# Designed miniproteins, single chains, continued (2), part 30

Each design is a single chain, and the fold is of that chain. pLDDT is the mean over its residues in the fold that is shown.

## One batch from the design tools (miniprotein)

Design m5083
Fold by ESMFold2-Fast:
Structure m5083 (fold): chain A 85 residues (1-85)
Amino acid sequence: MTPEEKELAIKLAELLKKALEAIEKKDYEKAAEYLRKAAELAEKLGAEDLARSLRELAEKAKKGELTEDEIQGLRDAVELASKFK
């Protein structure tokens, strides 16, 4: 990765972690905001499938409609992102 791409990947991982923390605190407005920002960074990194999934999760979080399966998927994404060096 370029240094710029690595910086974006680090910011993406931090935003995903913040989104998950907000969901666990039932702060769905902040969760939606972090997921939306994470989707923008994923798109810049060329991770279109991830960006699309994050945009969908942001919309559902805003409505308070996140399922346990969707939250688990986000946890899996955060764990995967934290393992990317």
Scores: mean pLDDT 78

Design m5084
Fold by ESMFold2-Fast:
Formats: C-alpha cells, sequence, structure tokens
Structure m5084 (fold): chain A 61 residues (1-61)
C-alpha cells in the first residue's frame, strides 16, 4: 500500500529508531493474515506507549 509506505518513510524521519521499529512491526502484523488479534493488539499497545513517552520528552524541550 502506497499510504503505508509513505507513513513508514515519514515515521523513520520524524520518530526515534525504537518507535520506528515498533511501528514497522505493528504494520507488518496488520498486513500478515496469519497474525492473531492478540499479537496485533500487543504490538499496538507497545507502539502507543513508546510514542506517548517520546511525545512527552519532546514537549519538555
Amino acid sequence: SKKIEEALKEAKEKVSEEVYEAFKKYVDALLDPSASQEEIDALAEELFKLMEKENKELKKK
């Protein structure tokens, strides 16, 4: 998907490597028909926590 590729490229430039890796894993799971809903939910939760932490740190600068 062109939108997913553009989102990954933008994320790579704008977020930390840790957040980018979590986002990539989440997107890969969404595109994998063999991935369980529990696995997708776990990856989404991890991504959300990392993004929230990074956003809080950026706002303090």
Scores: mean pLDDT 75

Design m5085
Fold by ESMFold2-Fast:
Structure m5085 (fold): chain A 73 residues (1-73)
Amino acid sequence: MDEAQRLLEEAAVALSQGDYEKAIELAEKAIEAAKDDPKMQASALYLLSLAYEKAGDEEKAKEYREQAQQKLK
């Protein structure tokens, strides 16, 4: 399995369990692992945005959401 995909799946599980700190950490690692895959980076950035939103950091959530949208173009 792609390392970036595995990290992203683990981040999604952490997010679903309410462990936003772990979700953020795993999503950041997924972005690093997906450096040559813009679509995977976009998915990880979107998950980061959602994790920050649930953690109460709306400013960072907006920033990462915008970055994710840019990667999809």
Scores: mean pLDDT 82

Design m5086
Fold by ESMFold2-Fast:
Parts: structure tokens; C-alpha cells; sequence
Structure m5086 (fold): chain A 86 residues (1-86)
């Protein structure tokens, strides 16, 4: 289930295990590609792993999905982080 993968990804991200976090969030996105939160966290994992270009791409995707779903707070935050990461 996507929720379990998001939770496991969160634990990995907090522990600095960025490659493990990336794997869990990528699997979550395969199950629910329209989750702005999953794309946002994938961006965080790439950013923490010093992969800024990919992080910026994923933050932009999160912003588009968040805006389309009415989550203007997540959309704004994702755009800010995309700018910081590139």
C-alpha cells in the first residue's frame, strides 16, 4: 500500500538514508502517481542526497499536482524548494 511506502520512506529520510527513501517514494509514486506529497518527499530525498537537479524536477511536479488539487501551501513550498535545489 502507498501509505506504508510513504511511512517507510519518511523513516529513511529522517535517518539520512536517502537512497532507501528514494526507493520507497518511487514505489509509492508507482502506486499513486497523482500524490503531490509523494513527489514532494521524493524531491526532499534527492535534495538531501545532493542531487539538486532531480530534486528541482520532482518539486516542480509536486507543485503542479498540489496546485491542481487545491493545496496551495504545498504548491508554494514545492516551488520555493525547486528554486533552492537548481
Amino acid sequence: MAGKLLSEGHGALLGGKYDEAIKNYEEAIKLDPDSPYAWYNLGLAYYGGNKGKKAAEYFRKAAELAESQGDLTLARRSRELAKEAE
Scores: mean pLDDT 83

Design m5087
Fold by ESMFold2-Fast:
Structure m5087 (fold): chain A 66 residues (1-66)
Amino acid sequence: MDDALAEAVEAAVAAAGDDPEARLRAAVDALEAVDAPPEVLRTAANGLAANGAPADVVERLRALAA
């Protein structure tokens, strides 16, 4: 499960190319698609918010974790 989750996220980010925002959104899409645990989603949302990521990305991660 953990390996499959990591592989899916990495593959989606790689497919999104070099744009940081596209890569972040691809990672969120992959986390949603693989039903990532709420703890993983909350940790990602808090870390991204602390680093000034786009609000839509942070809000989506928090909504998925709810």
Scores: mean pLDDT 75

Design m5088
Fold by ESMFold2-Fast:
Structure m5088 (fold): chain A 61 residues (1-61)
Amino acid sequence: MSKEIKELVEKAAEAKLKGDEKEAEKLREQAARLFSQHTGMPFEVALAMVEKEVEELIKEK
């Protein structure tokens, strides 16, 4: 992932850990949109991949 997408994924994980699910969801969608644009994959697939990365970061903290 690009640095911008990675930073959004990290912020989404932090927001989710703080219990701010609304902010986490917004950040995940922003990361997924950029990931979709950079890779050409559908938004739904990009969103699923971003969600997996967020969950992985949460498990490591």
Scores: mean pLDDT 80

Design m5089
Fold by ESMFold2-Fast:
Structure m5089 (fold): chain A 63 residues (1-63)
Amino acid sequence: SAEAERAGRLALELLRGLAARIRAAHPDAEVRIERLSDTTYRLTYTIDGVTHEVVLTGELVLS
C-alpha cells in the first residue's frame, strides 16, 4: 500500500542517516542495511569486532 511504502521509505531514510554518522565517527566500521519487510529495516554495524543491531519500523515513525 502507499502507506506501507511511505513508512518503509521513512525507516530507510532514518537508518541511512544513522549509517552515515556511524561511518563518519568510525571509518573502519562495517555497516549494512537490510530490508526485513515493506515497513521494517535493520541496520547492522561492527566496531572493534563487536556487532550492534538497530531495527526500525516506519509504522512507529508515522505514528
Scores: mean pLDDT 82

Design m5090
Fold by ESMFold2-Fast:
Structure m5090 (fold): chain A 77 residues (1-77)
Amino acid sequence: SKKAVEALGKIGTEEAVPALVKALKHEDQDVRLAAVEALGKLAKTAPSAVELALKEALKDEDQDVRLAAQKALAQLA
């Protein structure tokens, strides 16, 4: 759920990254958006894994998901 994804971002551990990557494939755009935002918070903790996941989110069908991924990648680089 979106709330579970948001909670993973707040916890901020590297162990959350696989679950957030899975959430990027969710059918609900709000869940995918929350996953991008949560991954952005983990950029300093797991930079390589987060960068790969955010680059995949740049190909998302939803404009807001793509924009959030661009913003997160800019802050990582």
Scores: mean pLDDT 80

Design m5091
Fold by ESMFold2-Fast:
Structure m5091 (fold): chain A 57 residues (1-57)
Amino acid sequence: SVEEIAEELKERLGIDEETALRLARFIKTGSFEGLSGDLFMKYQDELAELTKEYAPK
């Protein structure tokens, strides 16, 4: 779920809950809604890895 992805992101990246939820939503849906370009670029490698891990079946 988005919440589980957000918890993993908080643990791995040391980020706050709001930022983790924005990134988790992108991973879950593939939508850039609410995701800034700066935030995407900062975490691009982690987002690529996690997107593969949490891809829908």
Scores: mean pLDDT 73

Design m5092
Fold by ESMFold2-Fast:
Structure m5092 (fold): chain A 72 residues (1-72)
Amino acid sequence: ARREALLAALEAAAAGDGDRAAEILAANPELQEEALRLAALAAEVARRAIEEEGASEEEALEAALAAAREAL
């Protein structure tokens, strides 16, 4: 359940559905701190992909989600 909840929240946030992501985390308050850490990791991976590797926003999002999934 933990990994599935975090993954669902990450995918909702990545899709721009912040309300859905917040709903999932509200149901699992112990996961909120880890979700913030994963979001920070995803943001840094996306930033590096765009700024250092010339990736598109779509490619950067895919790389960020892959890194977050690996960190779960």
Scores: mean pLDDT 75

Design m5093
Fold by ESMFold2-Fast:
Structure m5093 (fold): chain A 55 residues (1-55)
Amino acid sequence: KVEEEVERTTERLLNSKDSEEAMKALKEGIERLKELGLSEDEAVELINEGLNRAS
């Protein structure tokens, strides 16, 4: 489900120690959300909302 995918991506981003790991987590999260039928812009917006909620 989209919400679960956003939460997983957010956790991976928060647990990233390096920019390389963060970029990988972000790209993989976007790709998975696109597989669920979202556009790249929608995927980015939802991930950003997830990060703001986690903060």
Scores: mean pLDDT 79

Design m5094
Fold by ESMFold2-Fast:
Structure m5094 (fold): chain A 93 residues (1-93)
Amino acid sequence: SKIKELIDKMKELVEEALRTGNFEEAREKMIKLAEEYGISREKAEELVDLIFRLYLASLFLGKDFDKIVEEIKKNSTDFDSAIEEIKKRLQEL
């Protein structure tokens, strides 16, 4: 699934942002990656912002981000369902 591949690559870029401290650079890379997968700029920005929020919330609340990402991938069939799953997981934190 293209969406599952996109989610895995986004996860790697978010984790890289924390290691390097280059959040702005990582955000731009993630937006460009989403656009390469055929997602509009506006929706790509929404997806990226949601992923950063989920990652930071997971980190600060001591939640298993790897497990959350795998559950999002399992329940996501397309881009819109991925956004809905991320929003749901954020509410459950």
Scores: mean pLDDT 84

Design m5095
Fold by ESMFold2-Fast:
Structure m5095 (fold): chain A 71 residues (1-71)
Amino acid sequence: SSDLDTLSSMIGQGSSLANQARDAGQTDSSDKSVDLVNQGLKAYFDNGDKSTAFKLLNQAISIAKSAVEKA
């Protein structure tokens, strides 16, 4: 489904950026991003709350991306 395709893409982007942030020494931002991804996955699969899941995943991506850009 399009929602699952979007979820998969966002998880991949978030994971990649979190790894880049960690490699750049931005450990706190990487950890926060990973935690938000895990919260988003729980919202999607455990609660069926897709809107909250995508909001949390966008926050995870934003935090990790900002950390990478500032490193």
Scores: mean pLDDT 87

Design m5096
Fold by ESMFold2-Fast:
Structure m5096 (fold): chain A 67 residues (1-67)
Amino acid sequence: KAKELYNKGVELYAQGRLEEAKEHFEKALQLDPNFADAWYNLGKVLEAMGRTEEAEQYYKIAEKLKE
């Protein structure tokens, strides 16, 4: 479930469909809040959208979960 949403988010991000990618990563995190890769990729989407400060916060969450 969470992995399927994550995979779709990755595809959407690759296509430059940033808002849709963001929504899919957010849904993946609703199902699995410990999904570090989803936090990291949500950060990448936010950075691409110019929301760099929010992206940095999500990168830190991803790094914490990897530990």
Scores: mean pLDDT 85

Design m5097
Fold by ESMFold2-Fast:
Structure m5097 (fold): chain A 60 residues (1-60)
Amino acid sequence: SLDSLPQDKRLAIAQVAADSFDWPPEELERRVRQALLDAGVPEDEAERYAREVAELARRH
């Protein structure tokens, strides 16, 4: 889950989410995934976390 990410990776997600509050969930998912990849998170984990963030955005 997102809670298991180190603080620096969680901050990367939070920064993207703050800039992207008006974006469609699909765009948010892409941006979060890329931010995590740039922060050194493996692709499969970055995909899972990005989907989790997009799912949370869809429920708001």
Scores: mean pLDDT 73

Design m5098
Fold by ESMFold2-Fast:
Structure m5098 (fold): chain A 64 residues (1-64)
Amino acid sequence: MSKLEKIYEEALRAAEEAIKQGGSVDEALRKAYEAAKRKAKELGVEISDFMAKVIAALALREAL
């Protein structure tokens, strides 16, 4: 699994968990974004804020 796939999976898990807990779409998006940024840092991958937002949006779409 590539590092980008690991970042995406973490964002997806965060979005799914937020939705399960009755969170709003905006809350799920924010949590997915934060998860993507955190996972990228853990893996030593530098991603732009824009890329993290794109990953979060795609993950949220899959979680819904």
Scores: mean pLDDT 84

Design m5099
Fold by ESMFold2-Fast:
Structure m5099 (fold): chain A 79 residues (1-79)
Amino acid sequence: MSLLDILRELQELYREAEELYKRTKDPRFREIAEEARRLIDELLRRSGQSIDDPQGFLQELQQRVEELRRRLEELKEEA
């Protein structure tokens, strides 16, 4: 997965979670949106700095994105 692919997925997660929060008023959707926003900020901050293990960093981000997607989908089924 490229950095751009991860960024796009995080932006999509943020958008979906915000839309669901506006519709349901369930604070758990807002928590997912805030976490996605924090990951976007971290990714953009890190992209401007030297990293000793870029692949390890991307793998960790991908795992966190997959966890957020799973949480969002589970909440959508409950709503």
Scores: mean pLDDT 78

Design m5100
Fold by ESMFold2-Fast:
Structure m5100 (fold): chain A 68 residues (1-68)
Amino acid sequence: MGGQLVQQLSDTLNQLVEAVKNGDKKKTEKLGKESTKLLVQVLGLSEKDAKDVVNKLIKIAEARAKQE
């Protein structure tokens, strides 16, 4: 089901944001790669666009963690 992959994407993105907030660079890198793969599968994005979305999300999460 598409809904199961959407839930998996949501869970992975939530874990990515938490890893960024915790300063866990290694976990952030792994979850970023997994999120990129899931974005391609769920939304049909190109790998380039999926990587751009993940990178922007990481930057937003880092900025918010810094209380900016």
Scores: mean pLDDT 81

Design m5101
Fold by ESMFold2-Fast:
Structure m5101 (fold): chain A 65 residues (1-65)
Amino acid sequence: SNVEKVVKAALELKGVITQRKLSERTGLSLPTIRRADLDIAKKVGISITGQEMNDLLREELSKLL
């Protein structure tokens, strides 16, 4: 799924997670990235865009895989 692709890409990013970095790593369009981020936010309780990876976010995102 697009959500799984975005989650895997986010777990590999360094620094701030941006829609552009996610798009470049996954090959998905920016609108598709935005939709995936909304779906992730519904499950995790927070948008991943604008966040830096940390242990708590890593644990929550890993549950989606």
Scores: mean pLDDT 84

Design m5102
Fold by ESMFold2-Fast:
Structure m5102 (fold): chain A 80 residues (1-80)
Amino acid sequence: SELVRRLVLKYVAAQLALIGAELDGAPEEALALFREAARLYREAAEAAERGDLEEAERLARRGEELFARGSALADAHLAA
């Protein structure tokens, strides 16, 4: 399904963001946010595969929130 595909791509993106931030020496708070976002996207993809679309959306929205916060912290670190 397209939803599962999108959630898997978000999971991969969060994992790549984590790797990049770790290599850049970003603060542990940013790394923790990317790890949690990746976990939430993975769980969202699993929920979508089971047909639990409400749970998938809830988990994905939370993952997006944490990914955005992690990105902001990683960007601030690079700007310093």
Scores: mean pLDDT 90

Design m5103
Fold by ESMFold2-Fast:
Structure m5103 (fold): chain A 73 residues (1-73)
Amino acid sequence: MEELRKEAEELYRRLEELDPERAREVATRVDREVQAELLPKVKAGEMSLEEALLEGLRRLVEALREALRELEE
């Protein structure tokens, strides 16, 4: 988890330096997706909070990488 969190922070910082509005948009979109898809599963006992946090972090890293590629290409 810590390695993914560090990667997310580094990617967010890079994106924010290039396009702060895009960085905020990406983070907000991923947060909404996690809230809508993963938190109900945690409440239902279908996944742990730790699993939801890890999955949310993976989604954030992937979204930030995609946004950075779109800006650089």
Scores: mean pLDDT 80

Design m5104
Fold by ESMFold2-Fast:
Structure m5104 (fold): chain A 59 residues (1-59)
Amino acid sequence: MEELARRLLEEEGLPLSLVPEVLATAKAWARGFRMPLDERHLRLAVTVVRIDVQAESLR
């Protein structure tokens, strides 16, 4: 999953330093839904992190 998180961040043009944040967010979603961590949770986490980074740029 960490390797996939890195690839998704590179595709979105986001820094790889965000890998721990993406993994933490994805794990939180998987736990909330009582599901095993998978690619869907990582894709959602990358989207959420990207939006958060863009919101910070507007401040």
Scores: mean pLDDT 76

Design m5105
Fold by ESMFold2-Fast:
Structure m5105 (fold): chain A 71 residues (1-71)
Amino acid sequence: RAQLEEDLALTRREIAALEKNGQKAADVSAKAFAEDGIEDYETAKKRLTDSINKMLENLRKQEAELEAQLA
């Protein structure tokens, strides 16, 4: 079914994007927070990196569920 295949392809693209760009995005955001005086760089980077890792875990769970439905 086309909808499941499209959902799986989208989920895999999101995973690939986070794996390739997530750490850099977290670093850029952490530097911005530090420059604005909102949060120190190390604390912001750790928090943002942890959030990205959680998102990646959720996407991997969605990928596995979609793969199971297509099997």
Scores: mean pLDDT 81

Design m5106
Fold by ESMFold2-Fast:
Structure m5106 (fold): chain A 99 residues (1-99)
Amino acid sequence: MSIDDPEMQEDIELAFLRMWYGLAKRYPDGESLVGAAELYFREGDYDKALELAEKAVEIGSLEEQARAYELRAKVYEKLGDEEKAEEARKKAEELRKKV
């Protein structure tokens, strides 16, 4: 409806995504990286979602690593790579069992 300009809304969302990406890169912690990756996944930026999820796997807790692998599985499903999606799901389940 005409009170929300779709172009203006897109510009605001892109600004927030870029801010979150910069913050996660500059001050990385597992929770911020997973949160930023989930946000990029929702907006359809699968490349950045995967990049941030990979970083969360490197520095996050076991719970954050499991969440990052679940997000990677969802990204691979959207990209049509079912083999990588299945591998990521199995890794997330294995990590959850170690908590």
Scores: mean pLDDT 72

Design m5107
Fold by ESMFold2-Fast:
Structure m5107 (fold): chain A 69 residues (1-69)
Amino acid sequence: VNISFEEFKKLAYELIGEDGTSGPFASLLSPEEKADIDGLIERIYENIKNNDLSDPLTYFFKKYFENKK
């Protein structure tokens, strides 16, 4: 996926919601992940860049980007 971190962060906030509750992926987040959404987004972005799909959230984000168009 050839996407900048800033573009990824914007899309991730759309999927999670800025408060970790309003997005379609919000239900996948633990309370700890909801407390540090920026850190979660950075982790997922790095995992996607490294093609590390062992984390379920990383897998769902990558699948979403692949199916977007």
Scores: mean pLDDT 73

Design m5108
Fold by ESMFold2-Fast:
Structure m5108 (fold): chain A 82 residues (1-82)
Amino acid sequence: MTLEDVAEELEVPIRLYEAGRLEEAREEGRRVLARLGIAVPEDASAEEVVAQVARIRGNIYAALGDLEKAAEDFALADELLA
């Protein structure tokens, strides 16, 4: 799996959240994070899960040199945890 493939998988929970599908965003985010070896508490909110997803995707975009997409994902994570 490439970093680009991981970023694509991480987009799914973010899009579900943006569509107002909070429970689906939470479940899909947990699945993707679990595949990456990241444990998320069982009681984590959709906002907490999607913020973690956005932070990881932002770090991936920064590593790939896509600083604009990285900044957008970090801003989303900050907004969700405000």
Scores: mean pLDDT 85

Design m5109
Fold by ESMFold2-Fast:
Formats: structure tokens, C-alpha cells, sequence
Structure m5109 (fold): chain A 58 residues (1-58)
């Protein structure tokens, strides 16, 4: 059994995959940005992405 939830947080695409008791959270920056800009965007989105992963765990 597998569940996938998608969200966008501060321009970062967050994909949460739940497979049984395993939860995977992936963050992707869409568009043409520098590595530094991508890293900053991911850092900004990380707390909210973590919350989405925790919520999806159920």
C-alpha cells in the first residue's frame, strides 16, 4: 500500500510518500535557479516539509 501527497511550500515542491510504516519526504526546486538559491529555498521550506511528513505518517 502506497500513498503520495504533494504540496508546494515557498516555491519548493514537496512530495511525501507513505509506504506502510516508511515515510519519504522529497523536496524539489522547480525552475532555473542557482545551486545556492535552490539550497536556500530548500532550507526555508524544510520545517513545513517535515510537518507534512509527520502528518502523512498516519
Amino acid sequence: MKRIEEAEVKGVRVTVTVDGDKVTVEMTVDGEVSAEEARRAIEEARPEAQELGEKARE
Scores: mean pLDDT 76

Design m5110
Fold by ESMFold2-Fast:
Structure m5110 (fold): chain A 67 residues (1-67)
Amino acid sequence: MELEKLLKEAEELVDTDPQRAIRLAGRIVAEANDPELQRKFAEAVENGDPRAAVEIAREAYEKLKEK
């Protein structure tokens, strides 16, 4: 699945289906293979902050585009 489409879908679902938004964000964060981003994502999920989780996924996507 295209990561850009996953990110867009997660952003659209943040307020209407936060659980699905978090799952999509998690897939993007996993692709980055970055322990710091994975830790930040876990913390956002523990805090019940789907917006933070999606923002971390956006950061992961931007890093994947760079290298």
Scores: mean pLDDT 81

Design m5111
Fold by ESMFold2-Fast:
Structure m5111 (fold): chain A 65 residues (1-65)
Amino acid sequence: VTKEVAAEIEMVGLGVETGVEIKVEFEDGKITVYVENASEEDLKLLKETAERISELTGKEVEIVL
């Protein structure tokens, strides 16, 4: 399992917990997370998770609403 696959599993798991629709895309040096119907609290949790994934993978993580 690559770090990217582990990151995707964590983001999808977070979406299941919060009930937010999440899609993750991987590119060289960048991870893009598409989010629909997120509250401000959900966005805060997603940003914190994105920061951890960025630290783990060494890649930029962008959240797109």
Scores: mean pLDDT 70

Design m5112
Fold by ESMFold2-Fast:
Structure m5112 (fold): chain A 55 residues (1-55)
Amino acid sequence: GEELRKKVDEILQELAKKYPDDSPLEERIKANEEFAKKLSELAGIKPKGKPVDLK
């Protein structure tokens, strides 16, 4: 929905601030991982399963 689009845009802006394009490769990797994690959370914002699976 519209809210999801807005949230994704905000996440992208925050990541751009935290990990600027001028960042080293390590920061780039972190940015990609953070983005993937945030996107997964948005896609499954209401997961039915356990958010933590500690055995």
Scores: mean pLDDT 68

Design m5113
Fold by ESMFold2-Fast:
Structure m5113 (fold): chain A 69 residues (1-69)
Amino acid sequence: EAEELLKKAEELAKEALKLAEQGKVDEARRMLNEAQRLAVRAYLLGADVSEVSKLAKEANEKIKEQEKK
């Protein structure tokens, strides 16, 4: 179901952001990659991935901030 993929992608993107905030960059990148894969599948099934895209962008920005420290 597109809804199930979207929900899982959102959960993984939120977890990636949390891990990035904790400085766990490698774990955050793994979660973000999986979230993006599920979001693409949900999008192809007609789901609105706007929220997941926003969360993924925030997580990626946080990962980059941590890598510069």
Scores: mean pLDDT 81

Design m5114
Fold by ESMFold2-Fast:
Structure m5114 (fold): chain A 98 residues (1-98)
Amino acid sequence: DEERRRLLERTLLLLAAASHGAKHVPEVAELLREAAEELARAVEALEAGDFAAAAEHLRRAAELLERAAEASSDPEVAEALRRLAEEARRLAEEAERL
């Protein structure tokens, strides 16, 4: 299914972004590692067809990304993290529609 495939691909990109941030932004590395763990669980849930579990993990990732944005002293990093949180929230809403 194209909707499921697109959702999975977007979640994998978000996971890559959070993992990259965890390695390169020491100030919020722990929050980004936790977000990446939740995104990895969302990927596993999507692959298993458990869209309710995927939505829950995506929402938890969004909350962690928002906290990372709030904790960041760099305005560009904070804005990037807020956009990742917004994307995670949109993906959670899409997962619930499946």
Scores: mean pLDDT 89

Design m5115
Fold by ESMFold2-Fast:
Structure m5115 (fold): chain A 79 residues (1-79)
Amino acid sequence: AEAAVEEMLALAREAGISERALEALLQAVVAGVDASNAEMAERAGVSPRTFARGRRRLGEAIAELARRAAEELGEELAG
């Protein structure tokens, strides 16, 4: 989780994503903050629609990474 967060921070910085937008996305997706897309979009400085799309895509990416990690651990534990 920590290595993935560090890599994501580095990629976001290179992509020109604002720290404000990245913090809001991390709070919504990684920390699981129960806040509306409109409220979090205001924190990020983007439209609610843009934030909702980012939140969904980041959530999907994290779920896929977690699934792959679980499969790899399952292979080690099955031996």
Scores: mean pLDDT 69

Design m5116
Fold by ESMFold2-Fast:
Structure m5116 (fold): chain A 58 residues (1-58)
Amino acid sequence: PLKPVKDEELLKKLQELKDDEEKREELLIKYGEENVLEILKEQGRLDEAKKLEEEIKK
């Protein structure tokens, strides 16, 4: 898979969609919630990862 390229695009998408729950859900379906969370944590973006977990759990 093209994870390196997808990671860069994913991070940009997350920055733009961080306040739009519907579009974030679509992104999670496309890339997978575990993959998105792992990328955020590895990037040191723990606050965003935590917020994403909250959205998933509601």
Scores: mean pLDDT 62

Design m5117
Fold by ESMFold2-Fast:
Structure m5117 (fold): chain A 57 residues (1-57)
Amino acid sequence: GLEKAYEAGKELALEALKKERPRVSLEEMRKVAEELGVDLEEGIRAIEKGALEAASA
């Protein structure tokens, strides 16, 4: 569900940090939403929210 998308977004932000990348790409968010089987629009929004909150901590 969307909670899983939010948590996946946090993990993507942490992995981007480990790889010295400035941010998570939209393509990565789309791929994760597809893998989780969530709605793409709502899933990408949840992933982005998780990534932004992790990056701001």
Scores: mean pLDDT 75

Design m5118
Fold by ESMFold2-Fast:
Structure m5118 (fold): chain A 67 residues (1-67)
Amino acid sequence: SAVAERLEELRRRVEEANAPSEEEIVERNPEVLEEVLRLAEETVERGEKEGRLEEAARAREQLEALK
């Protein structure tokens, strides 16, 4: 809804006012970050199901680094 879009816009502006660069804003854009986090979570789940525990562990480290 328009309200949800407005809240995301305000959250971004607060983060911008705390001085990330334009490049950091793009990199830390909530949509991009959420997509990357979701892909990493899917990699963990797939790796665990396939018995690729080392791959799953690396994906978990990536998730923690992005949080």
Scores: mean pLDDT 65

Design m5119
Fold by ESMFold2-Fast:
Structure m5119 (fold): chain A 90 residues (1-90)
Amino acid sequence: MELISDEEARAAGRELASLPPEEAREAARRLRALAEGFAAASPDPELAEEIREEGRELEAAVRAGDAEAAAEEAVELARAMNEAVRLKLS
């Protein structure tokens, strides 16, 4: 089972980018911190760096207020996180 679906990730990304600028910045900062924590717990160092990179890209899209870019980056982050979970459960 996936931790988060592509559809759920897209919706979340769009919502984050639609927040007022101050709230969007705080949400993006917290989301990046969560991605960093998840990456640090990942058993695969290449996947950990992928999670960090996608977290940075999502933060940038949210701060820019780009809803479609945030949706795309949220999907890529969710896919990397789902893969990290699969590797731990396999």
Scores: mean pLDDT 78

Design m5120
Fold by ESMFold2-Fast:
Structure m5120 (fold): chain A 62 residues (1-62)
Amino acid sequence: MLSRAELIKEAYRLAVEEKDLEGAAELLRQAGFSEEEAREIARLFVEDPERAQRLVVRALLR
């Protein structure tokens, strides 16, 4: 089983390198994000990586 950090890194790879936003969102859900958060973060990995990172860091700190 992957850790939360490993799931998030793999989700980023799927979204950016494989163009698999559904797979990225699924891994983010497994990392503890809601379905809405997971889909939004997966999209932002491609469209605005800085904003995606801020959202991920905020969630990990809370």
Scores: mean pLDDT 81

Design m5121
Fold by ESMFold2-Fast:
Structure m5121 (fold): chain A 93 residues (1-93)
Amino acid sequence: MRTLGVALAVRADGRWYLLFGRRSEDPAADAVLRGRVPKEDAEAVAAVLRRAGEESGVIVDVEVLPDGTVVVRLRDAAQEDFTAEVGVGLAGV
């Protein structure tokens, strides 16, 4: 089982947020990335991630937990090409 660190940088409402995870943290084999985000920014971050998922096809799920933690599931985490592009929208929303 390979364990590789994965990071996703997300820009929402003029601020940058980092989500971190590892392959094999989830038995489903997708990378699950998590980041603490202020509650007011959590929905904006989730909206950026959902939009990026529709454009790239690599984000399969986005969840906001009650504590403001944003959880994102990435498809085919073994491929490195998704790690910088999906969440690094220069514009955000």
Scores: mean pLDDT 61

